# Designed miniproteins, single chains: the designs that were tried, part 27

Each design is a single chain, and the fold is of that chain. pLDDT is the mean over its residues in the fold that is shown.

## One batch from the design tools (miniprotein)

Design m923
Fold by ESMFold2-Fast:
Structure m923 (fold): chain A 69 residues (1-69)
Amino acid sequence: ASREELIKLAKELAPIDPDFAIEVLKKLNEPESVIKEFEEMSKTTPVTHGNLWGYSDKKAKAEELLSKL
């Protein structure tokens, strides 16, 4: 449950904060293929106003979930 939620949050954060998103995936021991997919996604996905809305809340939620692991 928390792992799946963390991966989902990492996907949403990747275009805004790719370094943090990749750090989350590494802490979850995701395979290198998934990490590389996120790196490519962050390069090609434009940052929109909608992506920026709730960024701080999503990051705080991800940090809270990581602390509970």
Scores: mean pLDDT 73

Design m924
Fold by ESMFold2-Fast:
Structure m924 (fold): chain A 80 residues (1-80)
Amino acid sequence: SLKDDVIKNIIEKLEEDIKLAEEGKITADELRESLERIIEVLEKFDKELAEKAKEILERSANTKSALIEAAKEIIKLLKE
């Protein structure tokens, strides 16, 4: 379905953003902005999943390590 394809693409984007952050190629602020944009896309297809992802991001500290962990937790949420 379109929703399943969107979720798959979001997971792939999150995995790439984690890799770029771990390699020092993006900043914590850039990672946060990417996660916020991903949640906006997700909201158009699944408001409940987007709300849960937003909760994860809102409780995360604005550090690269915390945002990487938030991205990993969002991936786990999307794979359920």
Scores: mean pLDDT 87

Design m925
Fold by ESMFold2-Fast:
Structure m925 (fold): chain A 109 residues (1-109)
Amino acid sequence: MSTEAMTKAAEALSATLGALSKGEDGTEYARELRKIIEENKEKLSAGELRLLAESARFAGFYAIEKGDYETAKELIRSIEILREGAEEKDEKLGKKVEELLKEAEEKLK
């Protein structure tokens, strides 16, 4: 089940990055990623939540660089959900995800 959730999250993230690389709006794909994370956060390990947060932060920075602030905001919302889930499972990994969230929020300002 976690493998299926990770596959769906990776596909949504790939679609978001693909749209951004083409100069297209990534917002729909970023929202789908957030929905997958919200529905599956309890099934994912703290390490998987951290990996998704690192990937979402990368995609968020790319969205900001491309001027797609709506996509960037959705990706930051995903990191916030991932931080909450990670903190509940592993305090140390949760703190690492919080650092990723702060970096993404600072870049958006």
Scores: mean pLDDT 84

Design m926
Fold by ESMFold2-Fast:
Structure m926 (fold): chain A 124 residues (1-124)
Amino acid sequence: APPPPAVSDPNIPPTSSKELDYFRDEVLEALKSHEVSYPFLYMPDPELAQLPHYYDRVPRPISLDNIERRLLSKSYQSIDEVIDDFNTMFDGVYRYVEPGSRLRIWAEELKKIFEELVSKMPTD
């Protein structure tokens, strides 16, 4: 299936820092503190991970460090951008890591935690 466009609205309303703080304090911290998070803390190294053509498939490779830095600098303009970055990180792992590998299994565990926390995000 073709990838959907990220957003279709040029007048996206500004996102409050409360939701961004939730991603920083609850979501990011939960994922970073999990024992299986260490391969996702930093961007994948193609030489170490032997990931041929990873950047052709994932033009914006994303790690928890990249997301943390963007949350700290308030660079996200919407909650959808934060969610997209997390999903891009997980999708990248699913597409280039073989099924049954430790990294794939750990990515599935972290994605489950991520989805549970996002579903509980406080909104007015």
Scores: mean pLDDT 68

Design m927
Fold by ESMFold2-Fast:
Structure m927 (fold): chain A 58 residues (1-58)
Amino acid sequence: SERGAQGAHFGANGSLEYGRKAAQAGKDGNLDEAGEYFVKAGGSREGGAIGAQAFAEM
């Protein structure tokens, strides 16, 4: 929606930054930090936990 333009900008920019940090933490084997950055990338806390678990199972 047009009202979400600023929110979308913050969401996209934040997702890119925190997504990179999550990927780096995952590569370092630090799944706790990867999960935390997943949450900050716009995922829910539950989604972050699921994402971290998916990384551990890969």
Scores: mean pLDDT 58

Design m928
Fold by ESMFold2-Fast:
Structure m928 (fold): chain A 93 residues (1-93)
Amino acid sequence: MEEAERLLAEAERLVATGDPEKGAEGALLAGRAAVLAGEAGDGELAVRAYEVAKAGFEVAAASGDLELILKGIGGVLAAIGGAWQAGAGDRLK
């Protein structure tokens, strides 16, 4: 839990910068946080991490840089997996 919460806080910080490279990095960190939350059965944390991963992807996608877009997609996919593992997949929007 503490590790997942720490990763999510760092992801939120990176995404908030509005920088596409940091947005992509934030999406990947949020994806990892969601996977850890999923392993722990924390659906609320996994859903929050998914929201951050999606926001990071959107920041990265605004760059038009395919490498950053693909990194952002990777973070979102990992977060979806984490949320479903926690039994919270139905809460994704």
Scores: mean pLDDT 86

Design m929
Fold by ESMFold2-Fast:
Structure m929 (fold): chain A 92 residues (1-92)
Amino acid sequence: MASEEELEEDARLLEASDPEAVRAGLEAAVEAARRAIEAVKDDPEKAAELARRLEEAVEELERLASLLTDPEVRAIVRRTAEELRRLAEEAR
């Protein structure tokens, strides 16, 4: 998991970024997660490991969202966390 200092820096970088670029980057990350789940769906051990990693990513995104003051960027990050959480449940 990222340190609080790393999350504060990430929050500043996201708020300095174009919200559309942030959305595109996070949508690409969700799509990459979907492909990873599809690749390991026939291996329950690898699927469980991927689900655990996605749950860790969700926790980091939720912590990151709590540091964001821009409501648009915060909404994008929280939506991404929700999508990744659903994917983690599907991977189990």
Scores: mean pLDDT 80

Design m930
Fold by ESMFold2-Fast:
Structure m930 (fold): chain A 86 residues (1-86)
Amino acid sequence: MSLLQQAEQVIAELETLIEKLKKALEDESTSDEELKKLVKEAVDVATQLQQLINQLQDSHPELVERAQALLGELNKLILQINEKLK
């Protein structure tokens, strides 16, 4: 599997986790423990994505821009969740 294919797959995984986090944050029945678990899973995937895009920044700047936008959205959601968990 190429680095580009790996990055596209990890982007898709992160997009899915972001949607799960949004739904979990809106759902009053979601436990604090489940929110923390989803955040950890999303952070782990985001870390993998960051490592992949660092290798692709010279060859695929458009993909890097897409990935950075997605990472920014995740960071915003994590801040909202951390505020709720106080």
Scores: mean pLDDT 84

Design m931
Fold by ESMFold2-Fast:
Structure m931 (fold): chain A 89 residues (1-89)
Amino acid sequence: MEERAEEIVRSPKAIDGLAEKASQAAPVDLEDVRKALEEGRYRARYLPSLNAVAVSFTLPDSRTGKPIFVVALVGEDGEAVVLLAAEDT
């Protein structure tokens, strides 16, 4: 399932949606999110019961540099929903 999770998360729709939704939820740069996803700087796990991928990544706050932890779900079609964006302590 790792290859399937990777394919879903790395789709252009998923990358674009995750970048947009994460930047709306927390003070992270949209382009930093895109770059992290394109470079594989995330964790992903396929959840068969939800037909979705759980994605998590940590990026610096664009203003303070403090780490922000983001958790999202990406559906099989590439639709993304951010579940949590919080300062990672």
Scores: mean pLDDT 80

Design m932
Fold by ESMFold2-Fast:
Structure m932 (fold): chain A 89 residues (1-89)
Amino acid sequence: MDQLVQLTREVLDLGGQFLDTVVTETDNSQAISNLNTIRSGLESVRSRLEEMLSRSTDPRVKSVLETLLSIVDSLLSDVDSQLDSLRSS
């Protein structure tokens, strides 16, 4: 349970960093650097969520992990889209 709370906080923190970068960062080089760091963090969280899902037998824990994986996948897609936009502008 504590590890799920920790992973949820990490997802929220990474989502917040993504929003801060796209809304407030005006330097493209810094924005790209920030987005690459966020992407790496999301990939790390994804890996840990998949590992926990493979080991979990509690349906409630599985439901939370599947929801978090869906959120992480959506954030990774958004980060990749923003990186493509910044690199191709």
Scores: mean pLDDT 84

Design m933
Fold by ESMFold2-Fast:
Structure m933 (fold): chain A 66 residues (1-66)
Amino acid sequence: GGRLARAAAESARRAAEAGDAEGAGVGKSTHLQSAGLDPTPAAEAGRAGDGERAAELGEEAWKVAE
């Protein structure tokens, strides 16, 4: 993961806590991309305005970064 992946996960979690669905999706997407995984589903969830899904993705990014 490295520092960038953890920073992206922290950003995603904070965006999710603030109710920013798009920000949470982008943050999780960046975390996945930094880890070499497919970021597409997280970005799509954020763009769709699915705040609940984006919040879940943000929390998952934070847990994985630990």
Scores: mean pLDDT 62

Design m934
Fold by ESMFold2-Fast:
Structure m934 (fold): chain A 85 residues (1-85)
Amino acid sequence: MKQEAAKELAELVAELLELMEKGEDESKIEEVKKKIKELLKTYGGKSEEEAEEIVEQLLKDIEEIIKIGPEAVKKVIEYLRNGAS
């Protein structure tokens, strides 16, 4: 369960990074943010406030990765999707 939740979280973070890098639909970004927040609350033992803060920090980290360039974005997505074993 904890490992499955961690994999799901990693996939959602990878999806969020991909959506933000491409400047995709804001409604899809908001949906993914909500799913990350719910996982942090349900499996991470985080409060609503703590989950919100973690998501806001993730957005800032993603923006910094995007600034570095497409190779950095690709590498982080690969680590998130394949580094769970």
Scores: mean pLDDT 79

Design m935
Fold by ESMFold2-Fast:
Structure m935 (fold): chain A 81 residues (1-81)
Amino acid sequence: SELEKLKKTLEELLKKAETMSEEEFRKLVIDTLTELAKQTKDEKLKKMLENMIKVAETASKEELITYLKIFLHELEKELEE
């Protein structure tokens, strides 16, 4: 499942946040989500990824972690029903 793969990717990003600087984490998040947005044909998922990328460009590390957790929660709801 594309959503399950995305969920795993977001969980890995959150783990890496613990050892990375704010700028390194921001770059990793933007690069990762940009690649996923290019590969997806799901318009709804693409819009969600593009919105997250926009947030990541200006967010602090703490804000970015919070937004990724919110996105992960939304994906979990979509996977459950």
Scores: mean pLDDT 81

Design m936
Fold by ESMFold2-Fast:
Structure m936 (fold): chain A 84 residues (1-84)
Amino acid sequence: AALEQAREAGYLAMTASGPEATAEAQALFEAAVAEVGREEAERAAVEGALEALAEITGVPVEEIRELLREKRFDELRELLEEVR
């Protein structure tokens, strides 16, 4: 369910959130999958991805982490829309 939910969030962002899929949507999906999996090997990659998302979206990294922790992928998708 967790991986499926993260994948769904990424897919919906690419199809429903705008006219074209963005690199930001793909980065968010990858970060969400890594965060949900909580793999030690992926910890550094997740931190880097979250910081990159914060830089791209202008949203604080702590806010992105909280949304991922609570699996609120719809709100993460909405934050990507703010880039456009």
Scores: mean pLDDT 57

Design m937
Fold by ESMFold2-Fast:
Structure m937 (fold): chain A 56 residues (1-56)
Amino acid sequence: SDAAVEAIQRLTGLSEAQARSALAALQSGDPVLLAVVQRDLGLSEAQLRELVALAA
């Protein structure tokens, strides 16, 4: 969703294209991919949880 893309951009400073790629990883539900996204983007567990909820 556009709201999830905007939230990723606001929290991480990524471009729209990069944020859409990150959104696909968040939507995967794969715990390994979620852990990689969390570490690479510097997200807290709470921020990751909110973005996963927005991505659903």
Scores: mean pLDDT 77

Design m938
Fold by ESMFold2-Fast:
Structure m938 (fold): chain A 75 residues (1-75)
Amino acid sequence: SLEEEKKKLKEQTLKAIEILVNRDPSLTPEEKQRLIEEFKKLIEEDNYDEAIELARKHGLDDIVEIIEQYKKILE
């Protein structure tokens, strides 16, 4: 169903964000955990614009692109 496809896409997007945050060498382990938790919260709340701003603030351009693509698919 469309709802199952959207749920799967959200889960895939969150997993991609987690991978990208975890492989960033400029972030400490504590910063990585905090950012992953904040991205998860914002994405689960459908607050994509705030999630994009958070990614931009930390120079996470790949995450900006992923969230922008996810937002476009949901529109």
Scores: mean pLDDT 83

Design m939
Fold by ESMFold2-Fast:
Structure m939 (fold): chain A 94 residues (1-94)
Amino acid sequence: SPSAAALRREFFELVVELYELIKKELDPNSPETKELLKLISEAADYVLTKKDYEKGLELVEKALELAKKNNFPEEIIKKIEEIRRVVEELLKAE
C-alpha cells in the first residue's frame, strides 16, 4: 500500500483536478457549486492540514451526495469518488 505521505499527495492532485473540472463544467455563481467548493475546501483542510481523515471522509461523502442530488456531470462525480477512495486508504494507513 502507498505511504500516508504519498496518499496525501495523490489526494492533493485529485482535488486540483476536481477544481479544474468544476471551472470547466459548472456555473461558479450557482449556490450548489459554491457549496461543493466549500465542502471540498473543508475536506482538504482536514486531510492535508489537520490529518483528520474521518472528518475529511465525512465531508467528501457530503460533497458526493450533493453532486449526485444536483445531477452534476459524471466526470465530477467520478473525481469525487476517486478522492473518497484515497481518503479511505488514508484511514487504513494511519
Scores: mean pLDDT 89

Design m940
Fold by ESMFold2-Fast:
Structure m940 (fold): chain A 61 residues (1-61)
Amino acid sequence: MSVEEGIELVAERAGVSREIARRLLEHEAPKSLEEFEATKELIDPELQEVFRAVIEERERA
């Protein structure tokens, strides 16, 4: 899943704009893949893939 696909998914599910969805994902997503792996069991399966994509894009920068 790409970050763009994840933003669109969250925007659609929550009924918010893509700008709000991007900010929400950046604030809610764990800061690292290590933190994500530690907490992923508490995250909805659909959101797990979205959060992973956000974290991976952040680490690629």
Scores: mean pLDDT 74

Design m941
Fold by ESMFold2-Fast:
Structure m941 (fold): chain A 61 residues (1-61)
Amino acid sequence: SPSPEQQLQALLDQYEAAVRAGDTAGAEALRDQLVQLMLDQQVPQDVVAAAMARIADIDAA
């Protein structure tokens, strides 16, 4: 099974694709999944911080 960190990276890739495609509904659903996964205590804080920075970069593009 994929680790929580691997799941987080896969969701980030999907989120970026949805944002670039203009899929607002898909991007919102993926963001909700990202937030839930980041609240999982199994994900290290440095990984969460990097994920939040990537989300900010995607949103700014």
Scores: mean pLDDT 83

Design m942
Fold by ESMFold2-Fast:
Structure m942 (fold): chain A 74 residues (1-74)
Amino acid sequence: SVKEKLLEEGKKRIERVLEENKDAPVEERERALLGLLGETVRRGREAGLSPEEIDEIFTELAKYAAERDREIRA
């Protein structure tokens, strides 16, 4: 499904952003992650997903990013 594809792609891009910005200041990492999340929301809207589905994707990816960032910094 489109939702599954966006989640899979989003998680892979989050991993890449966190890896590339591992030593970057918090502000840089946050800006990069927000940009990724915003792009994913836009792509979901273009694909015709409902606002509820888009919110689910955003929430899941934001949670994933926070958990992974915390693990990498530990």
Scores: mean pLDDT 82

Design m943
Fold by ESMFold2-Fast:
Structure m943 (fold): chain A 87 residues (1-87)
Amino acid sequence: MSPEEKAKKELEEIYNNIENLSPEEFYEKLKEIADKYAKTEEELKILEKLLGEMSKKIHEKFPNTEKFKKVEDVIKRVYIELHEKFS
């Protein structure tokens, strides 16, 4: 499996368990994936695309809910931290 396919699979596992994760547990799992798979600018762009796809799926699953807002805040936090790392 390519690094992109591995990252996508791990993100899908997080998505499938999203209802059972606190915002902090969700953040820690995303940070772990970022540390594994976003080692270059190109890998960062791939991970950002995958996080965007995950965010869209979560919005479709939890439309207009407080759960979606908390999850979006975590994804935004991870985006900011990744951009700071490669700035």
Scores: mean pLDDT 77

Design m944
Fold by ESMFold2-Fast:
Structure m944 (fold): chain A 66 residues (1-66)
Amino acid sequence: DEAVAVGEEALSVETLEEAVRRAREAGVDIAWIEEHAPSDEQKRQLLIFEVALRRFGRPSEAERRE
């Protein structure tokens, strides 16, 4: 479970189980992804992708940040 931080690596996960846990915390529809992803690798990638979208989905706040 050692990992290296690379800028914004909030979604560095190593296993499908960890990806599911992060996605559940982010409110991702895990059941939908399990229905549409044909393999564990694709499920993991889709889960990480959805968590990333929720974590980094702040285009409207770009000007307000700073």
Scores: mean pLDDT 61

Design m945
Fold by ESMFold2-Fast:
Structure m945 (fold): chain A 91 residues (1-91)
Amino acid sequence: SAEELLKEAKEILKELEETFKRLVEAFRAGDLEAVEREFERMQELYKELEEKAKKLKELGYEEEANKLLLEAGIILGLAGIILGVARVVYG
């Protein structure tokens, strides 16, 4: 159902936010391998969210799907900047 898809999409966003916190902690620790691992996990979570967002749009939940994708995209973008800095400083 659309309600179940929305719940699943919100759970993925929450997991992405928690993974971002782990990425920031890894960056603070100087652990480049952990930063790269957490970023890869965030990319996987974003792809899962895109698939659920596509289904939500097909069910008429376009605004909610776009809001979730925008929020996740901003977090992933910030993580990419942190990864880039980590590779210069710790690589």
Scores: mean pLDDT 92

Design m946
Fold by ESMFold2-Fast:
Structure m946 (fold): chain A 92 residues (1-92)
Amino acid sequence: FVKEVIERVEREFDAALAAVPNAGPVDQAALDRRKKFVEENIGKASEEVREAIRRLEARAAEAKKTATPREQALIEALLTQAIGLLINAELH
């Protein structure tokens, strides 16, 4: 179950990263809510989810190397969303 969710989130994240050059601006209110959720719940994540988070962070870091400042902000928002989805799926 958790493995299938991780694989789906990773695929969706990779697709979202590819769409960043044509993506709209960051929804700051949604991002702030997601950041708070991650901060409050990251301590509950299993090692499997933490390993998935490290892989997402590595992909985000690689994508940011060639990204504009606008795209870097979007990549950060997408990373926060993906991490939140993984933690939420494990808790529920």
Scores: mean pLDDT 83

Design m947
Fold by ESMFold2-Fast:
Structure m947 (fold): chain A 100 residues (1-100)
Amino acid sequence: SLEELKELFDKALEQLLEEYKKKYPEYSEILTELFKKLREIAHEALENNASLAEIRAKTEEVVKEMVEKYKLSEEEKKLVYDIGQTVALAVGILLQEHKK
């Protein structure tokens, strides 16, 4: 069900955020904001049956806004872009599998 998919995604994102915070404690605040936005994108994608291209585009917009807001270095920008794209791809793949 849609509710079960949202719950599964929430648990997966919470676990992934905890792992990234342990690996990059200096970016804890930035990572928390990123994952909050990624959760919103995932929920909207599930509700609206969004395409992978739409999910990726919204994720790129969020990452770009965060780069500007926090004035991220090239290393921080690469980290945030990589995490954002990884999550976007996972959301898109799972959504495509459940379009049966």
Scores: mean pLDDT 82

Design m948
Fold by ESMFold2-Fast:
Structure m948 (fold): chain A 90 residues (1-90)
Amino acid sequence: SMEKELERSRKIIERAAETIASEDPLEREIGVALLYMHASIAEKYYSKELAKKVYEIAIEVLRELKEKYPHAKEVAEELIEDFEKRLKEL
């Protein structure tokens, strides 16, 4: 079901975001890579509707992340901007 797939995607996105919240720049870069990898998989294997919802969840989670972790604000804002652009192109 789409709902089950979206719940799985939310968990993956939340784990990637927690990694981005790291003060270690290398761990942060790994978190960013994980988030992009999941988004790319969603675009390749999911319907456009489901892929759009995956980007919407990612943007939501990243907005929460930048409020909780000031040191991750710049990275989160860059990711939000890129994902909003990708969402518009779907």
Scores: mean pLDDT 86

Design m949
Fold by ESMFold2-Fast:
Formats: structure tokens, sequence, C-alpha cells
Structure m949 (fold): chain A 94 residues (1-94)
């Protein structure tokens, strides 16, 4: 499934982001925890093979990243990373 392949690609991108966020002591723990929770939900959706569930998790993830973008207006570096992942989620939902 092309959606399953796209979801796996997104999961790898999220895992890379999480590693970067965990390495940065200036990142609030709530942001780290939010990204980790999304990774776990996406992983479970991928393992289920349910494309409808993958779409649901992607929609929820998009809402989460839009909120993180709004809350990181003072951090252009984090804001850019969140904007890029939001774009990947929008592409997965297209």
Amino acid sequence: SSMLEAARGLLRGLEQLLAQLEADPSVPQEVVDTVRALIERLREAIESGDEALIREVAREGLAVFRELIARTADRPDLRLQFQLLAAELEELLA
C-alpha cells in the first residue's frame, strides 16, 4: 500500500525529530512527550494495517503540529521542523 509506505516514511521522520528534540535541553518536556505519543499511535496504526486508522492518526497529528507551530513562534528552528512534518501529514491525507 502506497499509504502504508508513506506512513512508514513519516514514522521514520518523526523518530528522527524525537531524537533531535530529546538532545535539545531547551525543548519543553511536554513537546517531547506529545511527539512520542504521536509516534506510538502511528506505529500501532501501521501495525494494524488499517488505512482508515492511519488517516485518523494523521489528522490528529496534523492538529497537534498546527498547535505546536503556534506555541513555538519564538523558536523559528522548531517551528520550521513542525511545519515540514505538518506538510508531510497533509500529503499523506491528500
Scores: mean pLDDT 85

Design m950
Fold by ESMFold2-Fast:
Structure m950 (fold): chain A 89 residues (1-89)
Amino acid sequence: SMREWQQAAQEAGTAGTRANMLMVDRDPEASQRIFDEMLRLQQSMRDQDIQGTLESVQNILKIIEDHPDLIPEDLQQEIRRIYQEIQSM
């Protein structure tokens, strides 16, 4: 469904925002990378660029997964769920 990529994008944006808030003081470089990918995500969604949107989603999730010590378990579960959603597309 075309709506599935939009749902994954919204969920990744929410997870990215939460991760950014957790990382801004502890890992400013990772925080900046998430912020840049979220801007790219918003632009790709506005342009209805499915490929660009999914790439930004994957980049956000990867940055978050690369910092397990900074990420609470509920956010880790959310990221795993989003990955499964993307894989099922």
Scores: mean pLDDT 83

Design m951
Fold by ESMFold2-Fast:
Structure m951 (fold): chain A 86 residues (1-86)
Amino acid sequence: EKKKELERQLAIEEMVRAILTGALYYLAKKHGLSEEEIERILQAVEEGDKETLEAFIASLPPELAQVVRDLYEENERIKKLEEELK
């Protein structure tokens, strides 16, 4: 039942990603980021562009920077699980 276990893990990680995405929007708005800035961060996460994300993180408030790092790591975990399910 390795496939069922991986599917369960994927579902949990997708829920965690959704929570982190909500936290990103909340904190970004709280810190005065524009919709365009939020979308650029989300695009960099989706692309797996760690270099671009580290550049963004360097300019962000610490609490928002942490959420961006957590979201990137979560998205990378999801990609690994999806690859293993192929």
Scores: mean pLDDT 83

Design m952
Fold by ESMFold2-Fast:
Structure m952 (fold): chain A 111 residues (1-111)
Amino acid sequence: SALAEELERLYAEALASTDVARRVELLIEILERVIEDESASKEEVLWALGQVAGVLADMLAAGERIAPELAERLRRALDEFTEWAIRRFPELREYIEAQHAGILRLLAALE
């Protein structure tokens, strides 16, 4: 899909970025693009959460830090994404809530 192609492009740019702030901005953009797309599938929701978690875990392993104001922006985007995703795909609630909690723990460790 056009969404899947765009999400892959944003993710590739995030992985290639040496700028921590730019990488986090791209993670926020991934979440926002999924919310804005009426055709967004369960697979794209799960993929987006997985990639955000993976990138943050890699950043933590690399000893990188995120500015508190940027961490707060990602936290807000993640909260909005989680609420939207659970409303659209209620059958994924338990998994989405677990991923949300995991990402928040990673984000707190990066501040």
Scores: mean pLDDT 88

Design m953
Fold by ESMFold2-Fast:
Structure m953 (fold): chain A 99 residues (1-99)
Amino acid sequence: SEGEEYLAKAREKLAELKRALEEEAPMKEIFELLRELIRYGSLAVALDRTPETIAEAQALGREAADALESRLGEILREASEKSENEEELVKLVEEIRKK
């Protein structure tokens, strides 16, 4: 069915999204892949409204969301670690104690 064809395309876009996240691709590319995944999943459900197709499309969406959340968490952690110069914090605390 055409619904199965669009589910296959959605699965392919999920694989591409996961690879792009691993390769630290630009966020613009990641969001374009996510948009295509959502589009193909939505088309699959529109063409094949079975509980099985709906469940698979929802599972693909959850897997994409989980992968994106994990990567965003890593980016935020790296940004925080680069911003925290412990040596500058120690120097500031020492200067405050000497006043």
Scores: mean pLDDT 76

Design m954
Fold by ESMFold2-Fast:
Structure m954 (fold): chain A 74 residues (1-74)
Amino acid sequence: MSQQEVVDEIKKLAEEIIKELEEDPRVSEKELQGAKEFMEDIVKEAEKLSAEEAKRLKTFLETFMKHFKEEIAK
């Protein structure tokens, strides 16, 4: 997998996380704004990473999303 493919997948995961937060009526405007800024920073940093480092960041975001969905489901 190329670095660009990994970065594109990270960007997609960040967009999915933000969409889930936007759809939750219990998430405050401040929390949503903070999450957007954090995800934008992650995507920018991912573009500077090697393919190996970007893969590790993607795995972290996938793990975070899994735990986030499990927490919301309970």
Scores: mean pLDDT 76

Design m955
Fold by ESMFold2-Fast:
Structure m955 (fold): chain A 81 residues (1-81)
Amino acid sequence: SSAEIEELRARRVELGDEFLELVREALRAGADPATISALVEEFGRLNREFMEALRNGDVERAREALERMEELIRRLRELVA
């Protein structure tokens, strides 16, 4: 449904904002730039998968992409702990 798709898009925006803040915090904490670069690239690929899934009406694949984005955020949080 349109409402379901809008909810998924809103969640992606939230995860993107959190990811950006955590990237900044990790870099300030002295995290390895190569590790941060790899996480940024992976997040970008998941964003592309999410957008393609929504374009194709594949809500399940879009949810899977969001779950994988949440896992990247968890890894990034470990770098600032």
Scores: mean pLDDT 88

Design m956
Fold by ESMFold2-Fast:
Structure m956 (fold): chain A 60 residues (1-60)
Amino acid sequence: SEELRERLRKILDEIMKQEETLDGAVLAIYAATLLSLPPEQITEEDVERLEKLYEEIKAK
């Protein structure tokens, strides 16, 4: 859905604002890969997983 796509764009933008790290680069690739899918193939679970992984990186 467009909502999930916007959530992916937002998290990608936040990742790009952080210090360049290997973990951040991996998450950016993951977000870009999901954004390359048709909107109907993007699941809320994929977006939530990405958001959770980013929060875990920020906590370190």
Scores: mean pLDDT 76

Design m957
Fold by ESMFold2-Fast:
Structure m957 (fold): chain A 55 residues (1-55)
Amino acid sequence: MRAAVHFLEFTNTWSIPLNYLKADMEEVRVGMVVEAIFPQDGKTYRAEVHHIWME
């Protein structure tokens, strides 16, 4: 599973693995702001969840 997220400190939307979200997967839903690992530097930033892909 993957998520499309908008990191609040950046202008672009990113597709990241769902396990990069630092939140309870049972509680994560579209429109939530959660802490997520940014793939370019591996650091945690706040991100809004735009879409979740279930495989």
Scores: mean pLDDT 77

